# Designs tried in a protein design run: designed miniproteins, single chains, continued (3). Part 72

Each design is a single chain, and the fold is of that chain. pLDDT is the mean over its residues in the fold that is shown.

## One batch from the design tools (miniprotein)

Design m10496
Fold by ESMFold2-Fast:
Formats: structure tokens, sequence, C-alpha cells
Structure m10496 (fold): chain A 80 residues (1-80)
């Protein structure tokens, strides 16, 4: 979706700014994490700004790596 592409681009730019290069495998895992965030965020009534905030916080917790990113997003979403 357009929202998934916006969040993917936001995450990619943030990861690259922190020295992380997106390989095809990392891109696939990032797209899966972003898809999960959009699906659950919409169920919870979250805005794009709130989803970007969650994604930014989750990326900081993973040190801008895709490993464990979906799990960090899931934990952060529990507060909603």
Amino acid sequence: SSEEEKLFSFAKELMEAHGVELTPEKEKELREAVKFLVEKGKELGLSMEEMKRILREALALTRYEVKGLKEQIEELLKQY
C-alpha cells in the first residue's frame, strides 16, 4: 500500500543514515515489519505520524537493524 511504501522509505532512510545497508534479505524483513505495523496500526486507529514514531523508536531499540524489528514494533503497540 501507499502507507507501507511511505513507512518503508522512512525506515530505509533512517537505517542508511546510521550506516546500515539494505541487502535484499534485510529489505524483505523490513517490508514484513512495516506491513505488520500498518495492519495493526490501522486496527488501533493510529495516524501515519504515530506509526512513524513507533517505527523510529523500534529502530532505535534494534540499533537500526531489521533483526527483531517486528518483535519490537509488536511490544510498542501493546501500549495502545
Scores: mean pLDDT 88

Design m10497
Fold by ESMFold2-Fast:
Structure m10497 (fold): chain A 56 residues (1-56)
Amino acid sequence: DEIVSTLSQEFKVSVETAREAVVAAEDFLTGLSMPKTPGRVEALAVTFLQEELRRR
């Protein structure tokens, strides 16, 4: 939730887009049975958003 707001503001994307990135990061970590620490979720969500923005 806090991460979603921070990423939305930082990358100037919609809250919906930032939330999708965070959900994708959380799902990825869950699939790997890894802890969903705030730092890991944020780092992965940033990577996903950067890839989407690079695509444009």
Scores: mean pLDDT 77

Design m10498
Fold by ESMFold2-Fast:
Structure m10498 (fold): chain A 103 residues (1-103)
Amino acid sequence: SVDASKADVAKGKAEAKYLLLHFYPEIVAELGAGTFDPSKIKGYNYISLMLLGEYVPGRGAKHLRDLLIDAVENGRWQVPESKKARVLTAIAEAFAYIESTMP
């Protein structure tokens, strides 16, 4: 029998990659180029941050994590002050998850 937990993780990653490529491919490219427009991301969502970190071509997850943190902290990604701590935590958790599930 197959390892169900590994199969479920792989399925989730494939679904996330499909969603990202169909709905956010330009944002992925723009993030890698340093021209990222946060208005293209609806809300401050843990899943959106995870998708951006894992699937940007030619960039490592850690580098994208650092870019997102810098964008929030230095105002390039305009986040309400009341939500900054939550967004920074979500970025950290998303990249910890990505790193923990990478082969």
Scores: mean pLDDT 52

Design m10499
Fold by ESMFold2-Fast:
Structure m10499 (fold): chain A 82 residues (1-82)
Amino acid sequence: MEEVRRLEEELKKKLEETEDPEEKLELVAEALLKVIERLLSEDPSLKFSLTVKGQIVETVDLEEVKKLIEEILKEQKEKLKK
């Protein structure tokens, strides 16, 4: 919990220093990856549940969520390098 708050504070500071909205998105995705990695290090069986109006519509392994975020970061990094 404490370490997640520290990551949020670091992210907020970096977002304030960055004016490019594409770079801001990349920073958010990187911060989410760090949070997910920390959660998986404590419990590798954790799952992410997407809820709409209080009903669980999808449940995915947190490891799969991590892979999706890594793919998004890779795509954004290719766009920013232009």
Scores: mean pLDDT 68

Design m10500
Fold by ESMFold2-Fast:
Structure m10500 (fold): chain A 65 residues (1-65)
Amino acid sequence: GKLIIKIVGEGGAILSDGSVLKKGEEVVLDASETTVTQLPDGRLLIKTPKTTILLDPKHAELTLE
C-alpha cells in the first residue's frame, strides 16, 4: 500500500532535515514501512526508515492506497 501526503496549506509539513514541503507538493510513502503517530497538539509524526515528517493535518491531506 501507499501513503500519499498532499500539502494544501502553508506549514503543512516539516522534514527531519528542517526543510518544509510547499503548498501543492505531494509525497508518496510505502505504507508498510511508515509509522503515523498523533501528537497531543493534533499534529502527526510520520516516520519512515529514511525520514521523519511532522505534519499539520489542517494543512495536508492523507490518502491510503
Scores: mean pLDDT 82

Design m10501
Fold by ESMFold2-Fast:
Formats: sequence, structure tokens, C-alpha cells
Structure m10501 (fold): chain A 93 residues (1-93)
Amino acid sequence: SVEFSKEELEERLRQLREEALKQLGLDPNTATKEEIAEKLMKEYKLPEKYAEELAKILLGELSLEEVFKVLAEMAATIANSESAKELLAKMKE
């Protein structure tokens, strides 16, 4: 077991969020919630509600509890999608 300090975990999560924003073609230092949500909707065809919630996560605006709630709701939506089930099965192999 590797024990992380709160500061080390927060820094690691910040780096992961910045990398995700860069993968969307956005500047992590200047990207707005609106720009992130629009990019997620256009590039990944994400529903507006989930795009807005993911944008808040990527900007670090949500608590850990709120992040888990959003991810659980998204996972339930993905589990009910035929195309998403096919993609998930392909990723597990």
C-alpha cells in the first residue's frame, strides 16, 4: 500500500484534470466551464447536463462526494446505452 498525503493526492488530481483539458484541445489556465461543456457535447456527443457536470469536475469545482454522484449517474446512463455497452466490453478485452 502506498500512502499519499492530501497535498500529493490533490497535486496528482490537478495534473490529471489539466491533461484531460489539454486532450480536449483547451488551455487548462483559461478554459471556462462553458467552453469545456460545449467541447464535450460537440466532440463526444455527451448530453448537456453531464457535459456541464464534467466541466465542473475538470475545473475542480465539485466536492469528492459530488464527483462520485455525477460519475454514478453517468455510469448508469452508459450502462443503459447499447453502443456504450459495446464500447465498454471492447475496453475490458
Scores: mean pLDDT 71

Design m10502
Fold by ESMFold2-Fast:
Formats: structure tokens, sequence, C-alpha cells
Structure m10502 (fold): chain A 62 residues (1-62)
């Protein structure tokens, strides 16, 4: 169904956003940039939440 396609798409995109945030955190922590490492997790989480909200809105519009 179209709802199943939206759920699969936005779940994948949200998990990728979390993964990108973790990768950036590891990079900045190893470089000694504590502020950027902490911000990377916040940015990844915020992006994942935006993607979930967008997916819900698109599913509601079906």
Amino acid sequence: SEVEKLVARYTGEALRAIGDGIDAEIKYRKEGDVEKSEQAIKDGTARANELVAKGKAEADAL
C-alpha cells in the first residue's frame, strides 16, 4: 500500500539521519571537538524527528 511505502521510506531516512549523527559525533570526539560532537547527536536526532513528522503528515494526506 502507499502507507507501507511511506513508512518504509521515512523509517529508512530517519535511521540514516541517526547514523550520520553518530558518525559525525565519533569523528569530532576523536578530533577533540566536544561541542561539535555533542551538536552532531542533536542535529541527527532533530533531522530524524523532522522526517518522522513529514512521514506522518504525508500518510495523513492519503
Scores: mean pLDDT 88

Design m10503
Fold by ESMFold2-Fast:
Structure m10503 (fold): chain A 80 residues (1-80)
Amino acid sequence: SELERLRAEVDRLGAEADELDRKAISQKNKEGVMKAIELAAKVMGIRILLLSGAPLDVVRRHLEEARKTLEEAKKILEKA
């Protein structure tokens, strides 16, 4: 189902946030750590929306913002 697909995507983003945080810490990259924390907070917000039965279009918009934050985090870590 679409709901299961969205849940799987949120779980993947959460795992990616954890990996980015570990990488940023190992690089001593403060900006990277802060961006990874921002991504983790957005992932938590999406999990709350899913638990609350929010409309799937709302969930999709928040996922798009989380994906943008992920790409920003990756760019920060690549420039270090």
Scores: mean pLDDT 87

Design m10504
Fold by ESMFold2-Fast:
Parts: C-alpha cells; sequence; structure tokens
Structure m10504 (fold): chain A 82 residues (1-82)
C-alpha cells in the first residue's frame, strides 16, 4: 500500500472516529493525532502529548469500533486508488 493510500485511510478513519467520539475534547485530540500521523511526526509539545494520550485512551476503550472504522477506511482508500 502506497503512502497516498495510507494518508487517505487515515483522513477517512479519523473523520469517522471524531463523529463517533461526540466529546469536543476527544474530537480535538483525534484531530491532533491525525495531523501528527499525516506529518509522520511524534508528539513534541505538552499539548500534543496530552492530546495523543487522550485519543489513545478513547481508542482503546472503543477498540472494536476503531478496528471496524479503520478496516472500512482502508478498504475505501484501496477502492479509490484502483
Amino acid sequence: MGREIVAEAVRAAFARLAEAAKDPEVREALRVVERLLLAGRAPETEEERRAAALAERWMEENRELVEAIWAEAVAAARARAA
């Protein structure tokens, strides 16, 4: 899978995760993690580390939903690339 397909899958997945979260703070944390992943960069500021921790905790608590959303996003990104 190319870098472009991964970027598309990340954007699609995180948009759906943000909708599912409903909590504005969790939604903002997910947006921070999305930006870090798309930039290929680790959290560097205290705010970024806090956002990453919050997003990771929410994703772990919602593991089944996250896995389903990610699988669907990957399938959709592959279909668009074909």
Scores: mean pLDDT 80

Design m10505
Fold by ESMFold2-Fast:
Structure m10505 (fold): chain A 89 residues (1-89)
Amino acid sequence: GLTLVTAGPSTTNTVTVTVVASRPLAASEQITYQAEIDGVVRPLAASAGKGSASVTGTVTLPEYQSEVTITAIVHGTGQSASVKATILP
């Protein structure tokens, strides 16, 4: 299984997200972070598993969003998880 969590509300357009997997993710298991902004799915960041079941990524939004849904996708498996992030004004 895969779960995506945030560190809580952000005060900038940069959101910290953590992918929590049921097993360690190998370095070959690349993680892509994307968000739907104004109806368009945009790739925002990527990270590598590095042998950990918990992988933290930093996602910088191209424009201000008060609330955004970030989706993490594990490359090769297609397994994904989403989280809503709140950005304070």
Scores: mean pLDDT 74

Design m10506
Fold by ESMFold2-Fast:
Structure m10506 (fold): chain A 81 residues (1-81)
Amino acid sequence: SMREELEALLAEFERALEAGDLAGALRVAKQIIELAVASGDEELLTEVEARMALLLAEHLDDATLQRVSAELRAHIERLLA
């Protein structure tokens, strides 16, 4: 199911952040966003954005967090246009 795939991707995202693999984390984050946007479920998109934001805040310094958050937001905006 889509929920099972999203939970697996969120777990992979957390593992990449724990490993310091920022490039891998961004790749997985974009996959999560693409899946949530494709679902058409705005509540699901809001949930995964919030969950990813918390994980990013736990693992990244303020400067990297700001840059990564801007990149992920731009990716969402491109998909919704």
Scores: mean pLDDT 88

Design m10507
Fold by ESMFold2-Fast:
Structure m10507 (fold): chain A 83 residues (1-83)
Amino acid sequence: MTAEQAKQALRDAVYDLGLFMGLSDDEAQQLAQKVVELADDIEKAVKLLDELGEKGTEESRGGAETVKGLAEGTAELIKKEKA
């Protein structure tokens, strides 16, 4: 998997999570793009996802935790390709 493919998968996962949490299509798209742009700064991406999880139900918190793992994997892949 390339960093570009990982970023696309992360974007799709965050978009789906946003829709599941009750965000509009536009809001979910903006959130997904923001998280992908932060993928090389994993601490900021994780903080954003954590803040979203706190506003949701127990189920959306589980989804946010899964997406955090995907963001961490994407960040490691980006660092590996830049090294």
Scores: mean pLDDT 71

Design m10508
Fold by ESMFold2-Fast:
Structure m10508 (fold): chain A 80 residues (1-80)
Amino acid sequence: MPSVDELMEELEKGPTISTAIEIIVYGMEGKATREQVALAVRKLGELLGHSEEGERLAQEILEGKLTPQEALDRIAGLMA
């Protein structure tokens, strides 16, 4: 299983939806920092064509207003 550092490097060099989701799941398991989850949510928003929503969710994570689980649930709503 890749480390969070490996996933972060993959996200920056070749961002994919699956890599971003894996980082958010790592956040849910306490294996990723709030800042790492926020970056993954921003990238996921960009990949889905919802950059403004991704930025808002990332900001809420950084402020401690949104958990990684809640962020993933909201992103799933953008995909529907």
Scores: mean pLDDT 83

Design m10509
Fold by ESMFold2-Fast:
Structure m10509 (fold): chain A 66 residues (1-66)
Amino acid sequence: GEEEEIQKKSEIDELIKEELEKLNLTLSNDQLQKLRKEVNEFAKKNNYDINKIKEFIHKKLLELKS
């Protein structure tokens, strides 16, 4: 339901925050919004596999750092 999607989005936001803190990266609002969209779409296609989501976030943040 809608409540489950809200909870999953919040969990993904927390994973993004944790990875940003680990890499000591700051993103613009536009970059963060784009990243959230891409990560949420990836998560949905991968049945919200936390390990795959974390790896995807890490890869995307390294691309943004470059």
Scores: mean pLDDT 80

Design m10510
Fold by ESMFold2-Fast:
Structure m10510 (fold): chain A 82 residues (1-82)
Amino acid sequence: MEEAREQLERFIEDTEGTKKYLEENDVPLEVLKELLEHLHGLRPLLEAVLAQSDDAELQERARKAWEDLIAFVEEKIAEKEA
């Protein structure tokens, strides 16, 4: 449980940092598409860590950070394809 908490906190920080990097930098369409595939591939690992945590607030923050990043990447892909 303690290890899962640290993993979720690190996940939130890394996820928010990635989104900020994408906001501040122009990233090619192919890299954004690769990132989106990579993020979807990480979902089973995120769900496994969430299942080991009993901290509902931290779980919600992790899911929100994840969903916000996915939505942001999808929006950037749509912008570059338009």
Scores: mean pLDDT 80

Design m10511
Fold by ESMFold2-Fast:
Structure m10511 (fold): chain A 83 residues (1-83)
Amino acid sequence: KLEEIIEEIAKAAKEAAQYYAKGDREKALEVIEELRERAKERGDEVLAKALEKALEMMKEGVEPVYAFVKALEEVEKAKKEEE
């Protein structure tokens, strides 16, 4: 399950990065927003939080792949702190 989620994130990040490279920031953000909405519909709070943080970083001009990696690290740290 986690492996599938990571692969889905990686694919979305790659698509967003391609739009970002072409200067189409709106489409890049739209790709991530769609994935976030799907995560919320599934009740996947971890994925939804990671995508929300990635969106914030991308709005500040951070590259999508880096934004995703950093967001996942922060979510994992928060999860381990509660354990």
Scores: mean pLDDT 73

Design m10512
Fold by ESMFold2-Fast:
Structure m10512 (fold): chain A 90 residues (1-90)
Amino acid sequence: DEAKKYLEETQKYTDEALKYADEADKIAKQDPSTQPLADQAGEYAGKAIYYKVQAQGLSGKGDVKGAKDYLELAKEYKEKAKRLKEEAKK
């Protein structure tokens, strides 16, 4: 089931985005100068969650293409959150 696979991958990217946002927040608690990076990573994790919800709705309708499009958006925001966490570590 393609739609189910895309939904599972979207969940994975959302979980990873939340992990990166959490790691950035922990860095900001030790170094408050990185707080803007942590805040932005949290916003990007929120967008990944939003796209997961959209993919879930489309998967329920059998819209494989729409679910895949939201998978790519969730992946994009996961990568953006990761980049901010890596920047905060410097």
Scores: mean pLDDT 83

Design m10513
Fold by ESMFold2-Fast:
Structure m10513 (fold): chain A 85 residues (1-85)
Amino acid sequence: SMDDDIDQVEALVDRKEKIIETTDLSVGQAGLLIGELSSLRRGLQWLVDDPSLTDEQKARLQEIIKRLDENIDKLRKKMKEGMEK
């Protein structure tokens, strides 16, 4: 179901957030994660416009998109710091 799919995406984002928060990432690792999260964000942004979704499902997707934006920003900062050392 869509709710199960959203649950799986939330679990994926939770795992990625833990890696970003707890791991001393190389510039290459941060770049790969930015690519992965940016791709996911584009897919979710497209999906949130689907008229078949409930308001609750849309709200959950918007919260995930917000979390992805925050984590992408953190990763970009880590990459910049690694490049400017």
Scores: mean pLDDT 86

Design m10514
Fold by ESMFold2-Fast:
Structure m10514 (fold): chain A 72 residues (1-72)
Amino acid sequence: MEKRREEALRIRREGVLEAASLTVEAIGLVVEGTFVADEETRKELLEKARELNEKANEIEREAERKAAEILK
């Protein structure tokens, strides 16, 4: 039981760190967009930020799903 709990925590931690990395990158793009005068470039940066946030959410969901499977 303990080994499965440790493995589940490892998977959750790795998933959270990966998702956090993408979220930080997305925040950087949003901030950059705030300082860009060109509206088309701003929209492009915001769309990229949204895609990164969606990817981060998916990674977090997958990590939680895998951790839950191990804890069966």
Scores: mean pLDDT 82

Design m10515
Fold by ESMFold2-Fast:
Structure m10515 (fold): chain A 67 residues (1-67)
Amino acid sequence: SMVRETYDIALKREELEEWVREGKFEVVEFVGEEDGLVLVRVRPTSPEAEEEIEAYLRKKYQESLAA
């Protein structure tokens, strides 16, 4: 299995603040900002945090299809 130390994700600043507040994710690097979204490299602190990232990516994908 691939070692999942970091994820490059695009999300709203509010969502990033939620994740950091919950202590599940560490911001490793601020990559940039585009169209109101922040591009960050985050590190999950637990297997549950990795599942949260995967769920978020699935949700984002579904949202892009639905509207």
Scores: mean pLDDT 73

Design m10516
Fold by ESMFold2-Fast:
Structure m10516 (fold): chain A 68 residues (1-68)
Amino acid sequence: SHLDELKALLDELVKKGLISEEEAKEIYEAATRSGEEAERLLTRLVARGLISGEQGQKLGRLIKAIWG
């Protein structure tokens, strides 16, 4: 599922030390409740320089697929 793929990508970002387990959990839980909230949190991670724009676009496509 797109949720399983999102979780796998978030887990990889944690493994690489780019985001915390808490940040990954927050985005994952937001993605199960609200695409708008998940996209807002994702935009903040990119704006803070924690993940690249390319990583943000990949995650954003999955969030849109879950809610579209």
Scores: mean pLDDT 85

Design m10517
Fold by ESMFold2-Fast:
Structure m10517 (fold): chain A 100 residues (1-100)
Amino acid sequence: SSAKERKLVVLETAMVMSTDPRDQLLLAADAMEILGDHAGAARLREIAETHPDDIEKQIEEVERLLEEAREAGDEDSARVLELLLKSLRGVQQWQAALAA
């Protein structure tokens, strides 16, 4: 529905604007719930809980989920996961620049 699509845009925008990987994972999980991907949402929340401070592990787990979504033909979930990966990699690059 149009209202569902508007809420997805808001969540995706909030995810991209966040500088906290944990918040990005949780916002992406909320987007997956709206798309009806309850399993994907649960997996993203699990990653946020088990690897809250490990951005490299978060990226690895999200890359695996993206591959699974692509294999399943879930284009909507794949789009959200691609946006999440880009956002996480952006934070990783920023953190690396600050450490240099």
Scores: mean pLDDT 87

Design m10518
Fold by ESMFold2-Fast:
Structure m10518 (fold): chain A 88 residues (1-88)
Amino acid sequence: EVVEREFTLELDGIPESLAEEAGRALREAAARVAAETPGVLSLEVTSFRVEGDTGRARVRLVTRADADVGAAVQRLVELVRAAVEAAL
């Protein structure tokens, strides 16, 4: 069974000056998480913007029913935050 989800991901602590870097990191992280997470078939970032210190991403996730969606989302956030911190 294949399960499709769309959700909004909020990332705090992203300055507007790093919006482009965060957007690139998010798309790269999405591709990596899809490749390394068993049961994740696709992970797409359909939009991303930063308002104040908060990044908001619209994400489309397609998984098998046995996939750990929570782990995939946590890994995505971790990779983006690490990339933004490295750019500071």
Scores: mean pLDDT 81

Design m10519
Fold by ESMFold2-Fast:
Structure m10519 (fold): chain A 66 residues (1-66)
Amino acid sequence: DPEEERRERAKEFLEEYARAVAASQGLEPTVEVELVDGETFVVTLEAGGIVQERTYKLEDIELAIK
C-alpha cells in the first residue's frame, strides 16, 4: 500500500531527526512516534526528566524529506 509506505517513511524520518537533535545536545532521549488520524504524527521526546510533545502533518514531513 503506497500510503502505508509513505506513513512508515515519515515515521522513520521523525524518529531519526528527534534522536539526532537530542544527541547533538548530549542527551540520551526516549523517542516515541504515534500516527493519529492517518495524516498526523505525535512525537514524544523524553530527555533529562523533561517530556516534550510535538505534532506534525504527513505533508509537512514529506516536504522536509525532499
Scores: mean pLDDT 77

Design m10520
Fold by ESMFold2-Fast:
Order: sequence, then C-alpha cells, then structure tokens
Structure m10520 (fold): chain A 86 residues (1-86)
Amino acid sequence: MILSTEDVLAAAREAGRRAEAEGVPREAVEAALKAIEDSLAGKETVSEEEINRAQMAGYFAAAELTSDEQAALLARLFAEEVRRRM
C-alpha cells in the first residue's frame, strides 16, 4: 500500500500530540517529527518500507532525548496513526 507523504506527516503530528499527552517530552517529540520529515523529504508518496524506516528514524531521534520506553511509545503511536490512514 502507498500513502502520500502529507498523510504520513499528518499521522506523525497526531502521534506526537498523543505522545505528549502521555508524558513524552516535547523536545523528544519535536526531534522525532523532524527525523521522520527528513527521512521522507523529496517524496510525494511513500511505501511501507519507507514508512518503517521513518518510524525507526523517529524512534532513534527520540531515544537520544528521553527513555527507551517513551521513544518506543512514540514509534508505536506513529504506526497506529499510519494504519488508521491505510
């Protein structure tokens, strides 16, 4: 399945909002969103493999600024929001 980059970035923003509501620090969320955006830069549509790579990029960016548990939560919420748009 193929999604637009805009839809995936919308999923990432909603996941970030949900993660902040569950206690993930804003700076970790912002770093993850930037990593996801940078991973998808220049693409109009994205494959499942590219979405998985973006999820991992977001996880690693968040993990530098917060706990592994909170970084994993953000990555899980991103995957859930992407699946809702498929």
Scores: mean pLDDT 86

Design m10521
Fold by ESMFold2-Fast:
Structure m10521 (fold): chain A 73 residues (1-73)
Amino acid sequence: SEAEDRIYELRDKFIEEAKSKLSGLAAEIAEGVIDVVTGVALLLLSKGVPAEEAIEFFERSAKKAVEGTLKKA
């Protein structure tokens, strides 16, 4: 689906950003959190949440995952 394709596209972008800004365990933690958030966004779509809302949730949560890991390192 178009919404799922968009979520996977964003996932790839945020993982690449995490890899560019973080290393070692910090990068692995950020990638793991992004994967969990991806699963939640896809679950929201499967439960009938509007695509726009699920995508917005994903973008906000993935951004916070990268930024939160940077602040604790």
Scores: mean pLDDT 81

Design m10522
Fold by ESMFold2-Fast:
Structure m10522 (fold): chain A 83 residues (1-83)
Amino acid sequence: SLEEEMKKLLELLIEEALEEGLLTEEQAKELKKLIETSNDLNEIADALFKAIVDNAEKKGMDSEEFRKKVEEIYKKALEKLEK
């Protein structure tokens, strides 16, 4: 279903953001639990992107570096979803 595919995409985005250092392991674990326990995909997506933005700001990323990292994360997640 579309919902199952979106949840899988969100899970892959969490994994790629963790690999790129834009999530802590604790944040990734909490977000994966939210995917398992919540049917509100917008809530999950909002929580994910808030955590990514907060960690990027803590690292002192400028807007260009942030954009490049987000694009890379999405590209890798989509490539894994299609396999």
Scores: mean pLDDT 83

Design m10523
Fold by ESMFold2-Fast:
Structure m10523 (fold): chain A 93 residues (1-93)
Amino acid sequence: ALSPELQAELAQFSPEEQAELRRLLAILRRGQETGDRAGALAELKALEAASTDPAMKALLAGLVAQLEGAPQEVVDAHLRKAEEELRARGIPV
């Protein structure tokens, strides 16, 4: 189950974004529980390729970069892009 705090954060997003975020959280949780980093990375790349949401694409690209061991500057650039897209929609991040 998601924490009450995380559920409250998710409530700020559209139903479509909430569904995509729940899929993302499920992938990350399975990767953590199983230790299957390669499987989690493959699922995140597939989700990124399927996503049409600029904020979600940027967030997923940042997570993929982090898991692939990219420089922190590359990870941070993707995450900043995701935050900018969310802020443009009035979502506090």
Scores: mean pLDDT 76

Design m10524
Fold by ESMFold2-Fast:
Structure m10524 (fold): chain A 89 residues (1-89)
Amino acid sequence: SDEILKEAIEKYGEETFKLMLEALELARPVFQTLVANPDDDALHAAIEEAAAEPAKKAEEYLKQGKYKEAAEELVEAVRRAREVVEAAA
């Protein structure tokens, strides 16, 4: 596992890795809410809609090899999804 982390840092850079860790930490409540409310189609749709624009930008940056910009957009996508979850609580 340490070797995989080292290779990821070498390939993507330390800043990109830190952004990915931030996104994973922010995503936990979103994932927990989705799993707890599997049949809440309105909540799932609201989360998807809030994340859609930054998620699309992240995919576009990934295709261009712009890993830091992709990670920044991923953080924004998860942050917007988390705001929907917090408003629903």
Scores: mean pLDDT 82

Design m10525
Fold by ESMFold2-Fast:
Structure m10525 (fold): chain A 80 residues (1-80)
Amino acid sequence: AAAALERAREYLRQAAAAYEAGRVDEAVELLLQAAEASPYPWASIAFRGAAELLRAPSEELAQAYLAKAEPHWEAARAAR
């Protein structure tokens, strides 16, 4: 679990750096890799949602992804 979390965090750092440099397509790809590497379902849903929103911003999509992530996030929060 620790190694998977470290890998997901590294992809997130790379995605942030790519976005700051204006490389949006690269940031999207890295967010998708972070989602795949993440051991937490809520984080994977959130990262995929962020990637989709960077490609095609939409309030409706943002709300849909938040709704999908919510049950997993609450379960993870309750589990310590």
Scores: mean pLDDT 71

Design m10526
Fold by ESMFold2-Fast:
Structure m10526 (fold): chain A 71 residues (1-71)
Amino acid sequence: TESAIAAAVAYAKAQVDAALAAGRLSEAQAREIKARLDEVGREVAGAPASEAIYAILRTAGEEIRRAVAAQ
């Protein structure tokens, strides 16, 4: 459902904000990851809720890990 996808994107963005607040990401990296999460949320709008949630959370974890490793 749209509400489940929106909740997953909001949760993922909160994790990005937490990493930014902890100094693990730059402001630019946080902004890029959040934009990517919005894009993935749109891409998975037609998928079953479980697959959509998985894709959003997987993308968030992967992007945060890559950004942190680059610093």
Scores: mean pLDDT 83

Design m10527
Fold by ESMFold2-Fast:
Structure m10527 (fold): chain A 81 residues (1-81)
Amino acid sequence: MKEEQERRLEEALREIDELYEEAQRNGRYDIAKLAILALLEDLRYEGMDEIYILEVELHAAKLLGDEEKAKEYEEKIKELK
């Protein structure tokens, strides 16, 4: 079970990296943000543990330069561990 969530986390992080690279090429960060939100909803629907969802949110926030959100997610992760 935990190994499956770790694999899904790695897949989600790769997907975000790909979305960010595309946004850097075409300047469409709005599309990347929407796709990341859709991915996060899918992960929540799949029943992924909150700590892994927060790691995905933190990764996305750091790539998009959202320092406020990155700090918020980092603090939440620390509270869970």
Scores: mean pLDDT 81

Design m10528
Fold by ESMFold2-Fast:
Structure m10528 (fold): chain A 106 residues (1-106)
Amino acid sequence: SKEIDELDKKHPGLTVKGDDEQDVYSLAYDLVIAKLKIEELGISIDKFLKALKEEGLPEDVIELIRKFLEGKTSAMEVAELLVKLGFNRGDLAKLLNKALSKAAKE
């Protein structure tokens, strides 16, 4: 999406570079940027979470991301779970970018 590409220029934390970084703060930052993109593009939380589920993200993680997007938990709590499950920054950025693209097109 052209709109998502424009937002990636403003919020580079979601740019996939093959990054294998497992730093909790970097993953939390990318989650915050995804939330800002959802708000700026008017993307439905339900459509975004459906897209993440279709990309193979576990249901427990999806539920925690829902709580984060609804302001009920912190990006740090989500990032800590993702690191514990073996996700690195590149894995998360790929999932978030693909889910944002799918949700924006639907």
Scores: mean pLDDT 77

Design m10529
Fold by ESMFold2-Fast:
Structure m10529 (fold): chain A 95 residues (1-95)
Amino acid sequence: SLPAMPEEELKAARRAALDAVYAEEMAIADANGDEVTRELVEFRYDALMRYLDGVPLSDLADEARARAAEYRAQGREELADALDALADTLARAAE
């Protein structure tokens, strides 16, 4: 359905929704001491906010892949795998 709101109001509403999800997911990750989830949530939030600002999802998928390769080189395998999975999700959404 076409939104009843102007484009700027719709964009602001999407940003507010991302802010709310980010705050909730970060609070859960911090409470559990889950560094992998915390880093993944931060990267995903940043990527989706940049997407709303006009960055293509394909570019964001490439950045996630590059970051995963860097973490893998550092021996941070679990974080690298999580970022590769995020890159796959972003790449599929770009299709």
Scores: mean pLDDT 83

Design m10530
Fold by ESMFold2-Fast:
Structure m10530 (fold): chain A 101 residues (1-101)
Amino acid sequence: SDKDKVEELAKKALNSKDLSEFEKALKEIAYIAATSEDPEVQKFAIDQITKIAEEAAKKGDLKKVEAAKKALMYILKNSEDHEIVLYAIGQILRIIGLELD
């Protein structure tokens, strides 16, 4: 399922040692979030990007946090669904909140 693919990509991102591979996995999750016809899959994909950003923030990996924000920005630019766009905006604001201690 698309949900299983998102879970595999999220695991790949979390276990990646290379920023380029990390960014590629996030881009693929963002593509599924923007293009899936299933709103549950779209929101799940966005949630996984946010969780990846939270884990990167806990580790102090600001480059990975920035990559996750860029993945969410991709969804804003490429989704035709206003609810999904607003959801992604909310997740970007949540991530920014994590950077403001």
Scores: mean pLDDT 87

